# Ledger of designs, part 49: designed miniproteins, single chains

Each design is a single chain, and the fold is of that chain. pLDDT is the mean over its residues in the fold that is shown.

## One batch from the design tools (miniprotein)

Design m1690
Fold by ESMFold2-Fast:
Structure m1690 (fold): chain A 57 residues (1-57)
Amino acid sequence: ATVTVAGDADVATVEAAGRLAASGEADKIVIQGPASAPGGAGAMSGAHEAGVPVEVV
C-alpha cells in the first residue's frame, strides 16, 4: 500500500507511517511538501530502515 504523509505532519502521524513501513503494510511512502520538515524527515527515516521507497512531491 502507498502511504502519503504531509511534510509538516505532527509526530503521531509520522510515527504511524513509520509503523506501517516497519510492519510491511506500506510498499511506498510519499511525502507532500519539504522532506526537510520534521514530519517528512521522520517518515523518511522510518521508511529507509524498513527498506521502503520514499518519494517527495
Scores: mean pLDDT 66

Design m1691
Fold by ESMFold2-Fast:
Structure m1691 (fold): chain A 78 residues (1-78)
Amino acid sequence: MSDEEQAEILFKVAEKLEELGFTEEAELVRKAGEAVRQGNWEEAEKLNQKAVELINETATDEQKKKILEAVKKVGEEA
């Protein structure tokens, strides 16, 4: 898989997070996608970890289920 294809997956995940109301988390995932496109996988991992941490702090268990389903769906489309 190319860096461009992997970045597109992260951009789709960010779009789903934004649709669910997780705007700050979506911003972090979008930045991770840009880092992947630049070949900076370490920065991408760091940004994704920050997004997960914010989800754990802000999301209810019900919202976490919705996020998991949305991410899984994006992965299945890849």
Scores: mean pLDDT 78

Design m1692
Fold by ESMFold2-Fast:
Structure m1692 (fold): chain A 75 residues (1-75)
Amino acid sequence: SAMEELKELLRKNTEDEEELKRAIEWLEKNPEVAPLMVEAYRLLEEARRNGIDEVQERNAELIEEMRRKLEELKK
């Protein structure tokens, strides 16, 4: 599950217990964001390893889809 994967990422990267609790509660209220955030974390990880230009080239379709979905959430 994207929610479970994102919660695990938050637990590994958040040292403040109150901040972690707040973030998890916000995600549970906004579950539609979880798949997009998981995809963003994967792209950031790839960018750190291979550079941002290569990640953009290899994932152009996915990046465009994420951009469109984020624009819908922004409204």
Scores: mean pLDDT 70

Design m1693
Fold by ESMFold2-Fast:
Structure m1693 (fold): chain A 75 residues (1-75)
Amino acid sequence: MEIKVIFDDGRVETFDVSTVEKLVGAVLWILGEGLDRNKEVILFVNGEEFENVLEALEKAKELKADVKVKFREIK
């Protein structure tokens, strides 16, 4: 079971989320991308906005949908 994560720059990463360990690994990796940019990570699954990366990936897994990632400035 794989989820595609699509970034604003067109970069696509594929994560295996079949196990809790792999799901947590994907969450930490996506959070790391936000930290590297000093920005908040905002995710979209079927038009629904998520600020919680784990909830977004669980929704994508449930719907078998892609995740879109945007980076927002910390206000």
Scores: mean pLDDT 80

Design m1694
Fold by ESMFold2-Fast:
Structure m1694 (fold): chain A 80 residues (1-80)
Amino acid sequence: DINSPEAQAEIYVALAEIYVAIMKLGVKNGAPLEDVKRAYEKALELAEKAISLGNEQIRADARQVIEDAEKVLKEAEEKA
C-alpha cells in the first residue's frame, strides 16, 4: 500500500538515490558547486524522512544514501 509508512519510506529512499545520481552527474559534467549542494540537501532531507518512517532495512539503505551523498559532495568541494 503506497500510503503505508514503510511504502513512503521506500519511495523516499528511491528519491534520495535519484538526487545522489544527480549529484554524480553534476560532478562529472562540471556543474556549479551550488547545484551539487542543492541536490545534496534534497538527498539528505529525503533519506532522513526514510529513516523516520522505515524499518531496519530501509533505515540501513537510507544511511548508505547519506554516506554516498557525503562522498560525492566532498569530491565536488575538492574540484571547486
Scores: mean pLDDT 87

Design m1695
Fold by ESMFold2-Fast:
Structure m1695 (fold): chain A 55 residues (1-55)
Amino acid sequence: SAIKPVVLSPDEAAAGQALIDRGLRRPSDAERRALAEELGVSVGTVNRALRKAGL
């Protein structure tokens, strides 16, 4: 596949940083939901942040 620049939304960037700060490389569905609730974002935003960060 062609290398395309990956653009993070502010919410995706915040979720990605929180995952790194907490050491959550392969979070469970419960951990993803808890993080989404704490950050006030959707679980989909956490999932996109994980995918874009390669976690």
Scores: mean pLDDT 73

Design m1696
Fold by ESMFold2-Fast:
Structure m1696 (fold): chain A 102 residues (1-102)
Amino acid sequence: SEAAKRSLEDLELASEMLRAIHNKDYERFKELVEEAREKGHLEALRLTALFAAYMGADIDVIEYILSYLPDASDKEKERLINLAKGKLTLSDILKEYEEERK
């Protein structure tokens, strides 16, 4: 399905962005973020921000990704920054998501 193909492309692109962050290849990271934005792979950007935050990446890296997400709320941005700072766990985020779905 087209949706499954897009999900795979988003996961592959997120994986490549996370590898660039891990290797401190910020030139490659920025190129990938801009490409994801231009091609409309917004879910790849969201996944990258979440996993980068979970792994405790630099706040500047997370803020850079979030600057390319026009629909990200201030609450979502604060949540990811707090995750990166170790002030929230992934379980806390999942709980908030489930409460919002009620």
Scores: mean pLDDT 81

Design m1697
Fold by ESMFold2-Fast:
Structure m1697 (fold): chain A 84 residues (1-84)
Amino acid sequence: VTEFLAAGEGFKSFSTAEEVKKWLEEAKSKAPADAELYVFYSLPNDPILHVKPYSEKLPEELEEEMKKAGEDSIEIAVVAEVPA
């Protein structure tokens, strides 16, 4: 079984890849070394909560998703996947 733990301050709203990158770097520094990090995100007017594995390209990918959806903000939370 896999359990998920919050690796940051919960959901936070961002408008740029630079803001996302800074937030993800902070969350990664707080996470256990053995944990796989996942980023949950939601766009305005999108009823679906999305998830992507953490990567150095993720801030840029999330900014592209935001622009593709025609949105100027994105809500993000970081969680650590810990084997049960």
Scores: mean pLDDT 70

Design m1698
Fold by ESMFold2-Fast:
Structure m1698 (fold): chain A 79 residues (1-79)
Amino acid sequence: MSPLLQEAEDELKALYVAAAEGDEAAVARHATRLTQILREAVARGDEQTVAEARRGLRALAAAQPSVRPALDAVLEAAE
């Protein structure tokens, strides 16, 4: 597994927990870190990390519409 894939999975899990708890500061922090990971993955051509992170973010956005603006910013970083 690539180090970026593991970091993306860890940040996605933390973001899911923060979103479920309504912790806006934690959502922003983990979204920022995941944005950095996705930009690095795109720069490296790590298509697996990009695809898995996009899938997780879209699933979270569908489940938690209130945090969608933070998640949309992360998804844009992967484009």
Scores: mean pLDDT 77

Design m1699
Fold by ESMFold2-Fast:
Structure m1699 (fold): chain A 98 residues (1-98)
Amino acid sequence: MEKRIELAAVELNYLAKKVSELAKKYGVEEEAIRKKALELGSDLGLLHIKHALGMDVKEEAEKLLKRLEELLEVAKKEGDEEAVEALERAIEEVRSLL
C-alpha cells in the first residue's frame, strides 16, 4: 500500500513537470496544462487509495486511462522517451485495476 501511494506521488510530480515543459515549447497556456497534469496525478493517487480500501474504481479507472492515453500520444509525438516510459507504466498500473 505505502509503496503504491509513493509511486503515485512520483508520477504526479513527473507528469506535471513534463506537461509544463511541453506547454512552454508550443506556446500553449502553461497554467492550464500544468493544472490538468496535477489533476491527473491527484486522480491517479486517489484511485490507488480507493482500490486499496476495496472500493469499486472501474469507472474512475476507465476515465483516467483515457486521459493517460491522450497524454501518451502527445509524449510519443514529441519524442520524449522518459515521458513515454512513465505514462506507459501509469497506464499498465491503471489497467491492473480494471
Scores: mean pLDDT 63

Design m1700
Fold by ESMFold2-Fast:
Structure m1700 (fold): chain A 67 residues (1-67)
Amino acid sequence: SLEERLRPIVDEELARAGVPADRREELREEALTFTLGWVRGFKIEDPSDELLRSLVRLAIDLELLRK
């Protein structure tokens, strides 16, 4: 599923961004929700891993700016 594809990408991008372990659970759920919302909103039928990674990075960056 798309969610199964996104999980490792989200975990990799959270680690890249240097998010502390105690914050990763919260941000993982938020990044997944935002990325899935964007994929549905843009009606992307089969998104590439590169596109998914870019969307995940944007979701994480937006959440970090909010905090």
Scores: mean pLDDT 80

Design m1701
Fold by ESMFold2-Fast:
Structure m1701 (fold): chain A 78 residues (1-78)
Amino acid sequence: GPPKYNVKVTVKFSDGSEEVIEREDLSVEEAIGTILRGIGIALDRMLQNGEEIVDIKVEEKELEDGTVEIEMTLTVKK
């Protein structure tokens, strides 16, 4: 069948708190949606609190069963 995706998006805030979205067994469309939600959290902090996105890290790996794991970390600061 089509590949499955496991997605983890971590948004790190200037106060040291974090928000994490983690979803497993996703379609490609669901994986994209999950990533966009994480970006939306970072953008909301930028717009509401005057913080800026200072770093974006993306790691991708394929598991033995063909599942693609994506970890994205966004860091926001004043």
Scores: mean pLDDT 84

Design m1702
Fold by ESMFold2-Fast:
Structure m1702 (fold): chain A 105 residues (1-105)
Amino acid sequence: APRPVSLEEVMADSERYNRMLAHIQRHNPEIYQRIEGLERQMAQLAQQLLASTDPAKQAELVKQMEELVREIERLMREAGISEEDIEAYRRLKEAWIRGLLGAAA
């Protein structure tokens, strides 16, 4: 079973993600801009998820957000980010999406 993630672990993963983004921005600014665009799209989907009371629409929005997470992971690999750091990003986003679902309607 997946281990529950503590707030402290989420914060540590967030700090790690911010350091990775700073590195990508410095060394691969084009990849950084693409990641920023995907994160903006994910934020818009998150707002729609929070406003939704339809379970079918919530499931579709989660699926779209998970697809954006996978595309960001692909871009991070292309930028030379380690699998350990990519896994930390995945944990952060999975925890965030679960939190949004718990807060929806």
Scores: mean pLDDT 81

Design m1703
Fold by ESMFold2-Fast:
Structure m1703 (fold): chain A 101 residues (1-101)
Amino acid sequence: MFEKRREEVLERIRRAQAEEVTVEEQKELLRLLAEELLRLVEENPEYREHVEEAANEQLEEAAKVLGVPKEKLEEIKKKPLEEKIEEITRYAEEILEKEAE
């Protein structure tokens, strides 16, 4: 189940990069990706460190685009991985909304 679902999510992301998709579809893909990353870490705890490093990098990039204060970014980086993934998803959705305007 997990492997098939992950492949389907990754294929949808690849199609989104190759084709014009709606902001709503992009937000759905972000939420699905976040869910699959959390499932991956739950089922394979050895990936937690790698996912956490990737999450911190994504937080830094999103914060740079949205102009998030360094103090707030540092606080988010101290949160559990699950909460960091939620914040990344929220920032990515804000970026998509901003680009759609």
Scores: mean pLDDT 73

Design m1704
Fold by ESMFold2-Fast:
Structure m1704 (fold): chain A 95 residues (1-95)
Amino acid sequence: MEIPDVEELVEELLKLTPEEAYRFIQKLADEFLASLPEDYEEAREKAVKFLSTLSDIVLELEKRNPELAEAVSRALVDISQRVGEKLAELKAKNA
């Protein structure tokens, strides 16, 4: 999966309710996690870029719709935990 453009994602999220935005970001994370390479170093680099992109989206949304930013921020916390768990599994398999 290609990491989407921040501006395009922000515009899509602005059309959604906070609940819909939370679900949208979770679905994006499910697709991302399913596409991670088995190599720990490559997976880590992709994960850092993905989480950085989500953080940039939250910062941009805070300027335009704080309630929507809060929903996406809560999704980011959950996703960060899931990504950390997946990377730990990959590291253990490559050790």
Scores: mean pLDDT 82

Design m1705
Fold by ESMFold2-Fast:
Structure m1705 (fold): chain A 102 residues (1-102)
Amino acid sequence: MQLTPGQLRQLLRHLERLIDAGDEEGVINVLKTILEKHDLDSIVAAAQALAAGLTPEEKRRWLAVLDRIKEVVEKNKDKISPEDYEKILEFLDALRAAVEAA
């Protein structure tokens, strides 16, 4: 299934809402589901397209959201399989790089 930039933007907003609600398990489950349904190339392409449309203010906000997501993942490392943990970190690092490059 092809991930669109609009779907990625809604996903990031959903993850931010889960973090704000204290639903750390929900954050991990959403990330695992995205990686199961979409290949990394599709996700990176969507991230690059999303990042290209960001204002400097939006870019700073998305970097802050990605940093918060990464903190939740690292805090819950013991609750995630080693292979899923590495994939999630690779995904988050790729998203962060795409936003920074925009």
Scores: mean pLDDT 81

Design m1706
Fold by ESMFold2-Fast:
Structure m1706 (fold): chain A 68 residues (1-68)
Amino acid sequence: MPTEEQLREKGREIAERVLREHPDASPEAILQRVVDELSRWLDSQGVPRERRVRILQQTADELVDRLS
């Protein structure tokens, strides 16, 4: 099972890739793509629901701050 820091690092990795691949996308579109991709990855890793929700919220908050 990945640590919470490893899960957060995966969220940052996905965000960086999505931003690079979709430079002309709106902040809302970037946020949705990152959350959707991270959610699918967390589910594939068997991350418990409570931890998954926390990691998704943390990643969304960090990305919203970065895009604002």
Scores: mean pLDDT 81

Design m1707
Fold by ESMFold2-Fast:
Structure m1707 (fold): chain A 76 residues (1-76)
Amino acid sequence: SGMSVETMKALDAVRNKTATVDQLELLIKHHEELIKSLEELRKEYADNPKIVAHIDKLIENQKELIKKLKEEIKKK
């Protein structure tokens, strides 16, 4: 499934430093769902070490993005 228009607008707002709390919360939920999907893919490709390593890196990147978004909310 593609990214929603609201999620895309929230990403643009973060890039422009104009994101609202609601937009930051929307992005956090989006990244949390991406982590779930990546964890399912990790199980599906458990026999492929190269793919597993790539997925682990993507999961870590998503977790760091969530952490930054949560810190932005705390500052508002």
Scores: mean pLDDT 84

Design m1708
Fold by ESMFold2-Fast:
Structure m1708 (fold): chain A 105 residues (1-105)
Amino acid sequence: DIAQELREALLNKDVEKLRELIEKLKSASDEVKAEVLQALAELLQELASAPKNGNPEDALKLLEEVLKKLGISREELFDLLSIGSSVDDKKTENLAAAVLNLLNS
């Protein structure tokens, strides 16, 4: 539920919903945290891969626009990665790689 709601909130740019879900995530079970990390990694990979236009810059600009509208800093993204490091090292590494690919694109 939280993973799907987070994905939908990010796509819909729902700032209030996202903040609520982040707080729920901090107190959630390891299983729920793992699902959220997987959903976020999948979304980041989708944004990092070229959208319909085949343009990676458009995907990166969309991510930056989403982060700005959500009021999410890079620090808050790193906090989400830090939360995940206690759950599944492989999923955290995959998410970190996706974030780095977006930042270096």
Scores: mean pLDDT 57

Design m1709
Fold by ESMFold2-Fast:
Structure m1709 (fold): chain A 93 residues (1-93)
Amino acid sequence: SLIEKAERVSKAILEAMRSGKPLGGGEAEEVEKDMEEILKNKDKEAIEIVAKAILEAYEAKVPEVIAAGKMTEEQAKALLEKLKEEIEKLIKE
């Protein structure tokens, strides 16, 4: 089920955010494959589940990335706006 794949991807993204640890190589590969299949099938419900998790993870993690000097506040805002626009395009008919 694409919904089950979306839920797994969502859980993995949120867990990586909470732990502060990146996904291991094997888990990252599975998440990437699941995301590709979700996008290929254009299942709106599955896309929305993953999109919400990505936005939540991004908004939570951005302050740490800025504090580490790896991204400016302006760059973070621009990427978030672009991400929201792309998600809206995928969800809208």
Scores: mean pLDDT 74

Design m1710
Fold by ESMFold2-Fast:
Structure m1710 (fold): chain A 89 residues (1-89)
Amino acid sequence: LLAEYRELAERVAALWAELERLPADAREAALARVAEVERRTRERIEAAIAELRAAGAPEEEILRRARELLVEGVREVARVLAEAVARAR
């Protein structure tokens, strides 16, 4: 999981660098979409943690689920950035 997250983070960083070369309107649109993905990911993680704690799930299970949702969110950010870069080419 951590190795997968690091690989995704490196990919996202490369996509951010490409985004810097896009026209301002394209960058603004991509940033707004990323912000929405980050908000939804945070809400999903918070809801999952609250639900699992209410159910008496062990800490390890809570942490595992939170990490899974974080990785899903990072993948969605990577997709949004890649689409923005591809569309502008």
Scores: mean pLDDT 81

Design m1711
Fold by ESMFold2-Fast:
Structure m1711 (fold): chain A 60 residues (1-60)
Amino acid sequence: MAIAKATEDFTGPDGFKVEKDELLEILKQIDDTHVLAKSLKTGKETVVDTTKLKLISFEP
């Protein structure tokens, strides 16, 4: 399981808001700059710009 922390506040394409320091599970890489991530707080999935995330832990 790859877990990342939001480095800033942002809004996903569906209007889903993520706050700075919120933890997200990275589910899949979409392209070089975007991942599909799941909020650990709400359980909702959204597409996130990788520049707004800091990787905290990664499963081998």
Scores: mean pLDDT 76

Design m1712
Fold by ESMFold2-Fast:
Structure m1712 (fold): chain A 80 residues (1-80)
Amino acid sequence: MALSREELLKKLEELTGEINKLLKKYYEAVKNDEPKEKIQKIIDEIIKKLKELLEIYRQLGDEDMAAEIEKTIEYLKKLK
């Protein structure tokens, strides 16, 4: 079943909050010279959440924002 517009917007807010927490965790891990395996796990979680965010923007018909999220995912994949 397709989610309602209100449910999509709520998920958008929740995912954005989760991604922001993961980004902060990523920056702190890099700053503290944490093991690459630990940093990669954080990147993988960010990519997973961004893919969910991409699907929400596609369902909302926001093609411009969907394209920006796709670019961000490609960038993060390059970080290894």
Scores: mean pLDDT 82

Design m1713
Fold by ESMFold2-Fast:
Structure m1713 (fold): chain A 94 residues (1-94)
Amino acid sequence: EFEELLHKMVEALKKGNLEEGLEYFEKIEELAKENKDAERLFVAASVMASAAKIPVDEKMYELMIKAYKGDFEAAVEYAELVRKKVEEKLKELK
């Protein structure tokens, strides 16, 4: 199910549909948090940030590296930061 949700998120983002992409991202985030899965949070957040063309700042990069190394708390913070930046981008498009 994770791979299917990730694929749907990427396809929505490729079409410029950030709202649909964010919906799938939230479902992945919930699933990964329930399972304390730092790797899946890291992958989903990184794919979301890349496909949504979110610039990577120093803090985001530091959280990304910690999440990549299996830090679950850093992975949660990284995913939340990416989600907030995507939400900000959606507001700017109005």
Scores: mean pLDDT 81

Design m1714
Fold by ESMFold2-Fast:
Parts: sequence; structure tokens; C-alpha cells
Structure m1714 (fold): chain A 90 residues (1-90)
Amino acid sequence: DLEDGELRFTIEVDEDGNAKIVVYRYNKEKGTLEVLKEVDLPENFDAKSWQALAEGVDEASKESDLEKQLKLIEEGYKKALELSGEPVLT
């Protein structure tokens, strides 16, 4: 079961068809997942990019400080972007 301040992420598509990564934070007192951060999903996101983001969110879930959680999410997302943005052409 989810602990207070635990993070989860999912992919959501808005009404215009744009895909986003949405990071939720669990509020145990309310029993609800609340939106903490939304970031754009690049079209070139692959398994390595998803792993980097998932690792960042998992590390952030271990932090009790909201600012540290946000920094870890941002670092994971930047690493994921670097992995997805690398030229695959030789």
C-alpha cells in the first residue's frame, strides 16, 4: 500500500492529443493521489528513458522533503531526455 508522500507516474493524453507524463503524490490523510508535476512526453522516449525516469521517481519517493522530491524528479526527467535525444544514426 502507498505511504504518505509516495510518488507514482503515468502517461496521460490531453484533449488535443498531446501525451504528458504526470507525477502523483499520495496524500494519506485524504486517501488521494494529487498531481505534483506534469512534463511533456517526447516522441523518442524508449525503454532506457523510461527506466531513468522511473529510477528518479523511485528515489524521490524515499524523500520526505517536497523540494528534494521535485529536484530528483527533474534530474530523472533530464537524464531520460538525454537518453531519448541522443542521435541513433551512425
Scores: mean pLDDT 75

Design m1715
Fold by ESMFold2-Fast:
Structure m1715 (fold): chain A 82 residues (1-82)
Amino acid sequence: MEPVELKTREELKPEELKENEEYKEKLLELIEQIKELLQQQESEENQKQLLELNEQYLEELDKLRVHELFLELAKEAKKRAE
């Protein structure tokens, strides 16, 4: 069982996102906060907050990737135990 092709779109399908709904919800919340901040007057303070929100967004994306890797590892471990 060695997949030659991996499809990013399959990983982002609703079924995959449903399993990672908690991380998706956090990402959507961060995006909404960024959008609200972009509607406000630009200032150095707003730019600093946007940078912080962008870092949080990247951190949450990394957590999602780690969670997906853990699920993949668990699946492989189960297959080896069979």
Scores: mean pLDDT 64

Design m1716
Fold by ESMFold2-Fast:
Structure m1716 (fold): chain A 65 residues (1-65)
Amino acid sequence: MEELYEKYKAEAEKIAEQLKAQGVNPIVAEMQGLNSAARKALAAGDTEVAQKLFDEAVKLAKANL
């Protein structure tokens, strides 16, 4: 489970960096990265990892928006 979470977390960070490079707000980019990785996890059947990533995106939004 931890190894799988780390894989999706790295994917989320990669997506966020690509969005930041395109001029997207850093907080929005990080939230979109987490949501994209969470959707990939859901599609793969990794529901617990997906839920954890969605929860992190919500926390980030509440803390910064």
Scores: mean pLDDT 81

Design m1717
Fold by ESMFold2-Fast:
Structure m1717 (fold): chain A 63 residues (1-63)
Amino acid sequence: MLEQRAQAARQAALQAGLSDENAEFAGKLAEAGYSLEGIRDALSLITSEEQAQRVVELFQQLL
């Protein structure tokens, strides 16, 4: 379950235009059980608030 969640988050991040490194980080946050809001907040620190929100929207669509 968590592994599938991590893969979906990584794919969403890549689709949103994040680097492989930042996409892997998004996957690790999802695997660690971070909420959608928590993932967005963490990603906004390393990218933009707008890009982080797009990742979360795409991630929800892939679940």
Scores: mean pLDDT 81

Design m1718
Fold by ESMFold2-Fast:
Structure m1718 (fold): chain A 69 residues (1-69)
Amino acid sequence: SSQIENLRSESLRLSSQMIRLMGEMLDAELRGDSASAQQYYQQLIQVQQQLNATNQQLDAAVRAQAAAS
């Protein structure tokens, strides 16, 4: 369904965002920039929460589609 496809796309987008933020956090840590590293860490927590919510919605949508078949 289009809903499942949209949720999969959103999950991939959020996963890509996490990878970029992890890279930024590691770069900040290597430079000794603890303040920037902490800010990237907080952003990672927020994106992880969004990814978890999106994955729960995806799982529910997939199960609903399977039950309807």
Scores: mean pLDDT 89

Design m1719
Fold by ESMFold2-Fast:
Structure m1719 (fold): chain A 107 residues (1-107)
Amino acid sequence: SHMEELERKRREELVDIMEKAAIKAINYALSDDPELRKKAIDTVKKEFDKAKEEGLSPEEIVKRMKETLDKLAEEFPHKETIKKISENLVKAFEKMLEDERARREAA
């Protein structure tokens, strides 16, 4: 019903936000400017925090980001370079998930 449609739309909006964030992070990581490459990790961290505020669990955030990065790696030119960047970004998300679990256990 209406509530199920609102939940579906919210999930679709979160997927769109995460896809845009992943594209932005990849573009920063591909930059020849070292300062822009540093922004790739900052972008990952900011989008993790935003997705948590939108009500996603840390586990769901990591799952969604892995799915988004895998999809983008297949669609971009220089597939092997994009896959390497995507693997590094996924590791950053997994570290943030571990940090969040540690915070929950220390509560």
Scores: mean pLDDT 71

Design m1720
Fold by ESMFold2-Fast:
Structure m1720 (fold): chain A 94 residues (1-94)
Amino acid sequence: AMEELRKKAEELGKEIAKKVLESSKLGLEELSKTKSEKEVEAVKEAYKIVAEKIGEVAKKAVLEGGDGFEAALKYAQTEGRELFLKTVEKKLKE
């Protein structure tokens, strides 16, 4: 009985993540400030990592009967944004 719910939650989580990324405009300001190909690649890699985590947060919230969009948006504006900035910094030091 739970397998269909998990699959639906995963699909909803991915859809919610797309809406949250569009709403939060995560990485757009950082991308607009890039001056090199290395900086663009760092921002794109960080975006991919954080987008996946936003999807996981949304999925968990949906499975727990909560608001997936609200949970994912809060993550994107707090811990997700911090992870994004730290990942960009780490990639630029490589």
Scores: mean pLDDT 78

Design m1721
Fold by ESMFold2-Fast:
Structure m1721 (fold): chain A 76 residues (1-76)
Amino acid sequence: SMKEKEEAIEIAVEAALKALDFRGNEEAFRGMIAGALADKTVEEMKDYEVLKKVLGDELHLPEEAVEAVYEALKKA
Protein backbone atom coordinates (compact mmCIF):
# COMPACT_ATOMS: atom_id res chain seq x y z
CA SER A 1 0.00 0.00 0.00
CA MET A 2 1.05 3.67 -0.29
CA LYS A 3 1.22 3.95 3.51
CA GLU A 4 3.57 0.93 3.76
CA LYS A 5 5.74 2.49 1.03
CA GLU A 6 5.76 5.89 2.80
CA GLU A 7 6.75 4.15 6.07
CA ALA A 8 9.56 2.24 4.28
CA ILE A 9 10.89 5.49 2.75
CA GLU A 10 10.81 7.20 6.19
CA ILE A 11 12.72 4.25 7.74
CA ALA A 12 15.28 4.50 4.90
CA VAL A 13 15.68 8.28 5.36
CA GLU A 14 16.09 8.04 9.17
CA ALA A 15 18.63 5.19 8.86
CA ALA A 16 20.69 7.14 6.29
CA LEU A 17 20.59 10.38 8.34
CA LYS A 18 21.74 8.51 11.46
CA ALA A 19 24.49 6.54 9.66
CA LEU A 20 25.89 9.73 8.08
CA ASP A 21 25.42 11.92 11.22
CA PHE A 22 23.90 14.26 8.63
CA ARG A 23 24.02 17.98 9.52
CA GLY A 24 22.94 19.59 6.24
CA ASN A 25 19.52 20.43 4.79
CA GLU A 26 17.47 17.50 6.13
CA GLU A 27 14.34 18.31 4.06
CA ALA A 28 16.39 18.34 0.82
CA PHE A 29 18.06 15.03 1.81
CA ARG A 30 14.67 13.43 2.58
CA GLY A 31 13.34 14.60 -0.80
CA MET A 32 16.37 13.15 -2.60
CA ILE A 33 16.00 9.69 -0.99
CA ALA A 34 12.19 9.68 -1.32
CA GLY A 35 12.48 10.65 -5.01
CA ALA A 36 15.06 7.91 -5.69
CA LEU A 37 12.84 5.26 -4.03
CA ALA A 38 9.49 6.56 -5.38
CA ASP A 39 9.34 4.02 -8.26
CA LYS A 40 10.43 1.05 -6.06
CA THR A 41 8.15 -1.40 -4.25
CA VAL A 42 8.68 -2.17 -0.53
CA GLU A 43 10.05 -5.61 -1.55
CA GLU A 44 12.56 -3.96 -3.93
CA MET A 45 13.62 -1.61 -1.10
CA LYS A 46 14.48 -4.72 0.99
CA ASP A 47 16.81 -5.99 -1.77
CA TYR A 48 20.41 -4.98 -1.00
CA GLU A 49 21.38 -4.88 -4.72
CA VAL A 50 18.52 -2.42 -5.43
CA LEU A 51 19.58 -0.19 -2.50
CA LYS A 52 23.27 -0.37 -3.52
CA LYS A 53 22.38 0.74 -7.06
CA VAL A 54 19.89 3.47 -6.12
CA LEU A 55 21.48 4.91 -2.94
CA GLY A 56 25.14 4.01 -3.59
CA ASP A 57 25.71 4.21 -7.34
CA GLU A 58 23.08 6.82 -8.32
CA LEU A 59 22.97 9.04 -5.18
CA HIS A 60 26.63 8.44 -4.17
CA LEU A 61 25.82 7.60 -0.53
CA PRO A 62 28.68 5.76 1.24
CA GLU A 63 28.47 1.99 1.85
CA GLU A 64 27.85 2.55 5.61
CA ALA A 65 24.61 4.45 4.81
CA VAL A 66 23.44 1.83 2.27
CA GLU A 67 24.10 -0.96 4.83
CA ALA A 68 22.26 0.98 7.58
CA VAL A 69 19.20 1.46 5.31
CA TYR A 70 19.24 -2.24 4.34
CA GLU A 71 19.41 -3.42 7.99
CA ALA A 72 16.68 -0.97 9.12
CA LEU A 73 14.29 -2.04 6.32
CA LYS A 74 15.03 -5.75 6.92
CA LYS A 75 14.06 -5.38 10.62
CA ALA A 76 10.87 -3.43 9.87
Scores: mean pLDDT 85

Design m1722
Fold by ESMFold2-Fast:
Structure m1722 (fold): chain A 116 residues (1-116)
Amino acid sequence: MRIGSASFSLTVDGTTYGAAVTSTAKEGELKGPSRAVLVTAAGTVVGWGVGEAVYNPDKGSFEATVKIMPTEEAKKLGKELKERTGATAGGIYDDEAFKWLIENTKGTEVTVTTKT
């Protein structure tokens, strides 16, 4: 499995958040899932993101496009996901759960380079 990561600061409506994005691809694949979290300076999670990334072997990195949603919307969607699939939105790259989450996530779109 290939894993790429990026951390950056994101300012939304005058408030600065920490953002972390992780991209993965299976062996022999160039395309895979990405996820993001937004945290306050106090370490409180205030947003969750899901999307897709494409690995570029010439650059040793993923180009990831992730939709980031506020925590309350993410919490509601995570509850629905758990009811439907038994999975949680945190940390699981289950194909069924993650596909559903990508299809149902409505949020701010962010494109980011995640380095391996």
Scores: mean pLDDT 66

Design m1723
Fold by ESMFold2-Fast:
Formats: structure tokens, C-alpha cells, sequence
Structure m1723 (fold): chain A 92 residues (1-92)
């Protein structure tokens, strides 16, 4: 099971690298900056959710950063903003 989890993580990291390269080629500097700001905001909210659930550990913290980056790079700015809004309401 650990080997399968590690393999899944490596595939996910490779997918994030592909998305990041594609974004750098296709997106404007302004959009890249906005997506970076949204990534940090999403990461903060996900970390707070994990902390409230008592699930936060170093591995999950690292995984949350990757999930936030992948989410921001694979979705529209509007979709990411809506997700952030939903998470903020749930964390109330």
C-alpha cells in the first residue's frame, strides 16, 4: 500500500509540473500572478480545515500545497474563486 501511495504521489507531482509548464507558456504574467495569489489563499484554507479536523501532519501539509497548486492550474480563475468562497463558508 505504501508503494502504491508513493507511485500515485509521483504521478501527481509529474502532472503538476506539466500543468505549471503549460501555464507559463499559455498564460499572461498578470494571470500567473493572480493564480499564485489564489494558490496561497486556497492552501491557507485547506491547512485550516485539516487543522480543525485534527488531521494536520507534515506529509498532509506538503500534499495540501501540491493539491492547491494543481487545483489553481487546472481550473479557471472564476472556478478557483468559487471554491475558495465555499471553503471559507464551511470553515465558519
Amino acid sequence: MDALAQKSREKFLKKIEELKKKAEEELSEEELKEREELKERLKRLMLEAARKAGLLNPQLEEDIELLAEGTVLSNSIEEVKELIKQLEEELK
Scores: mean pLDDT 78

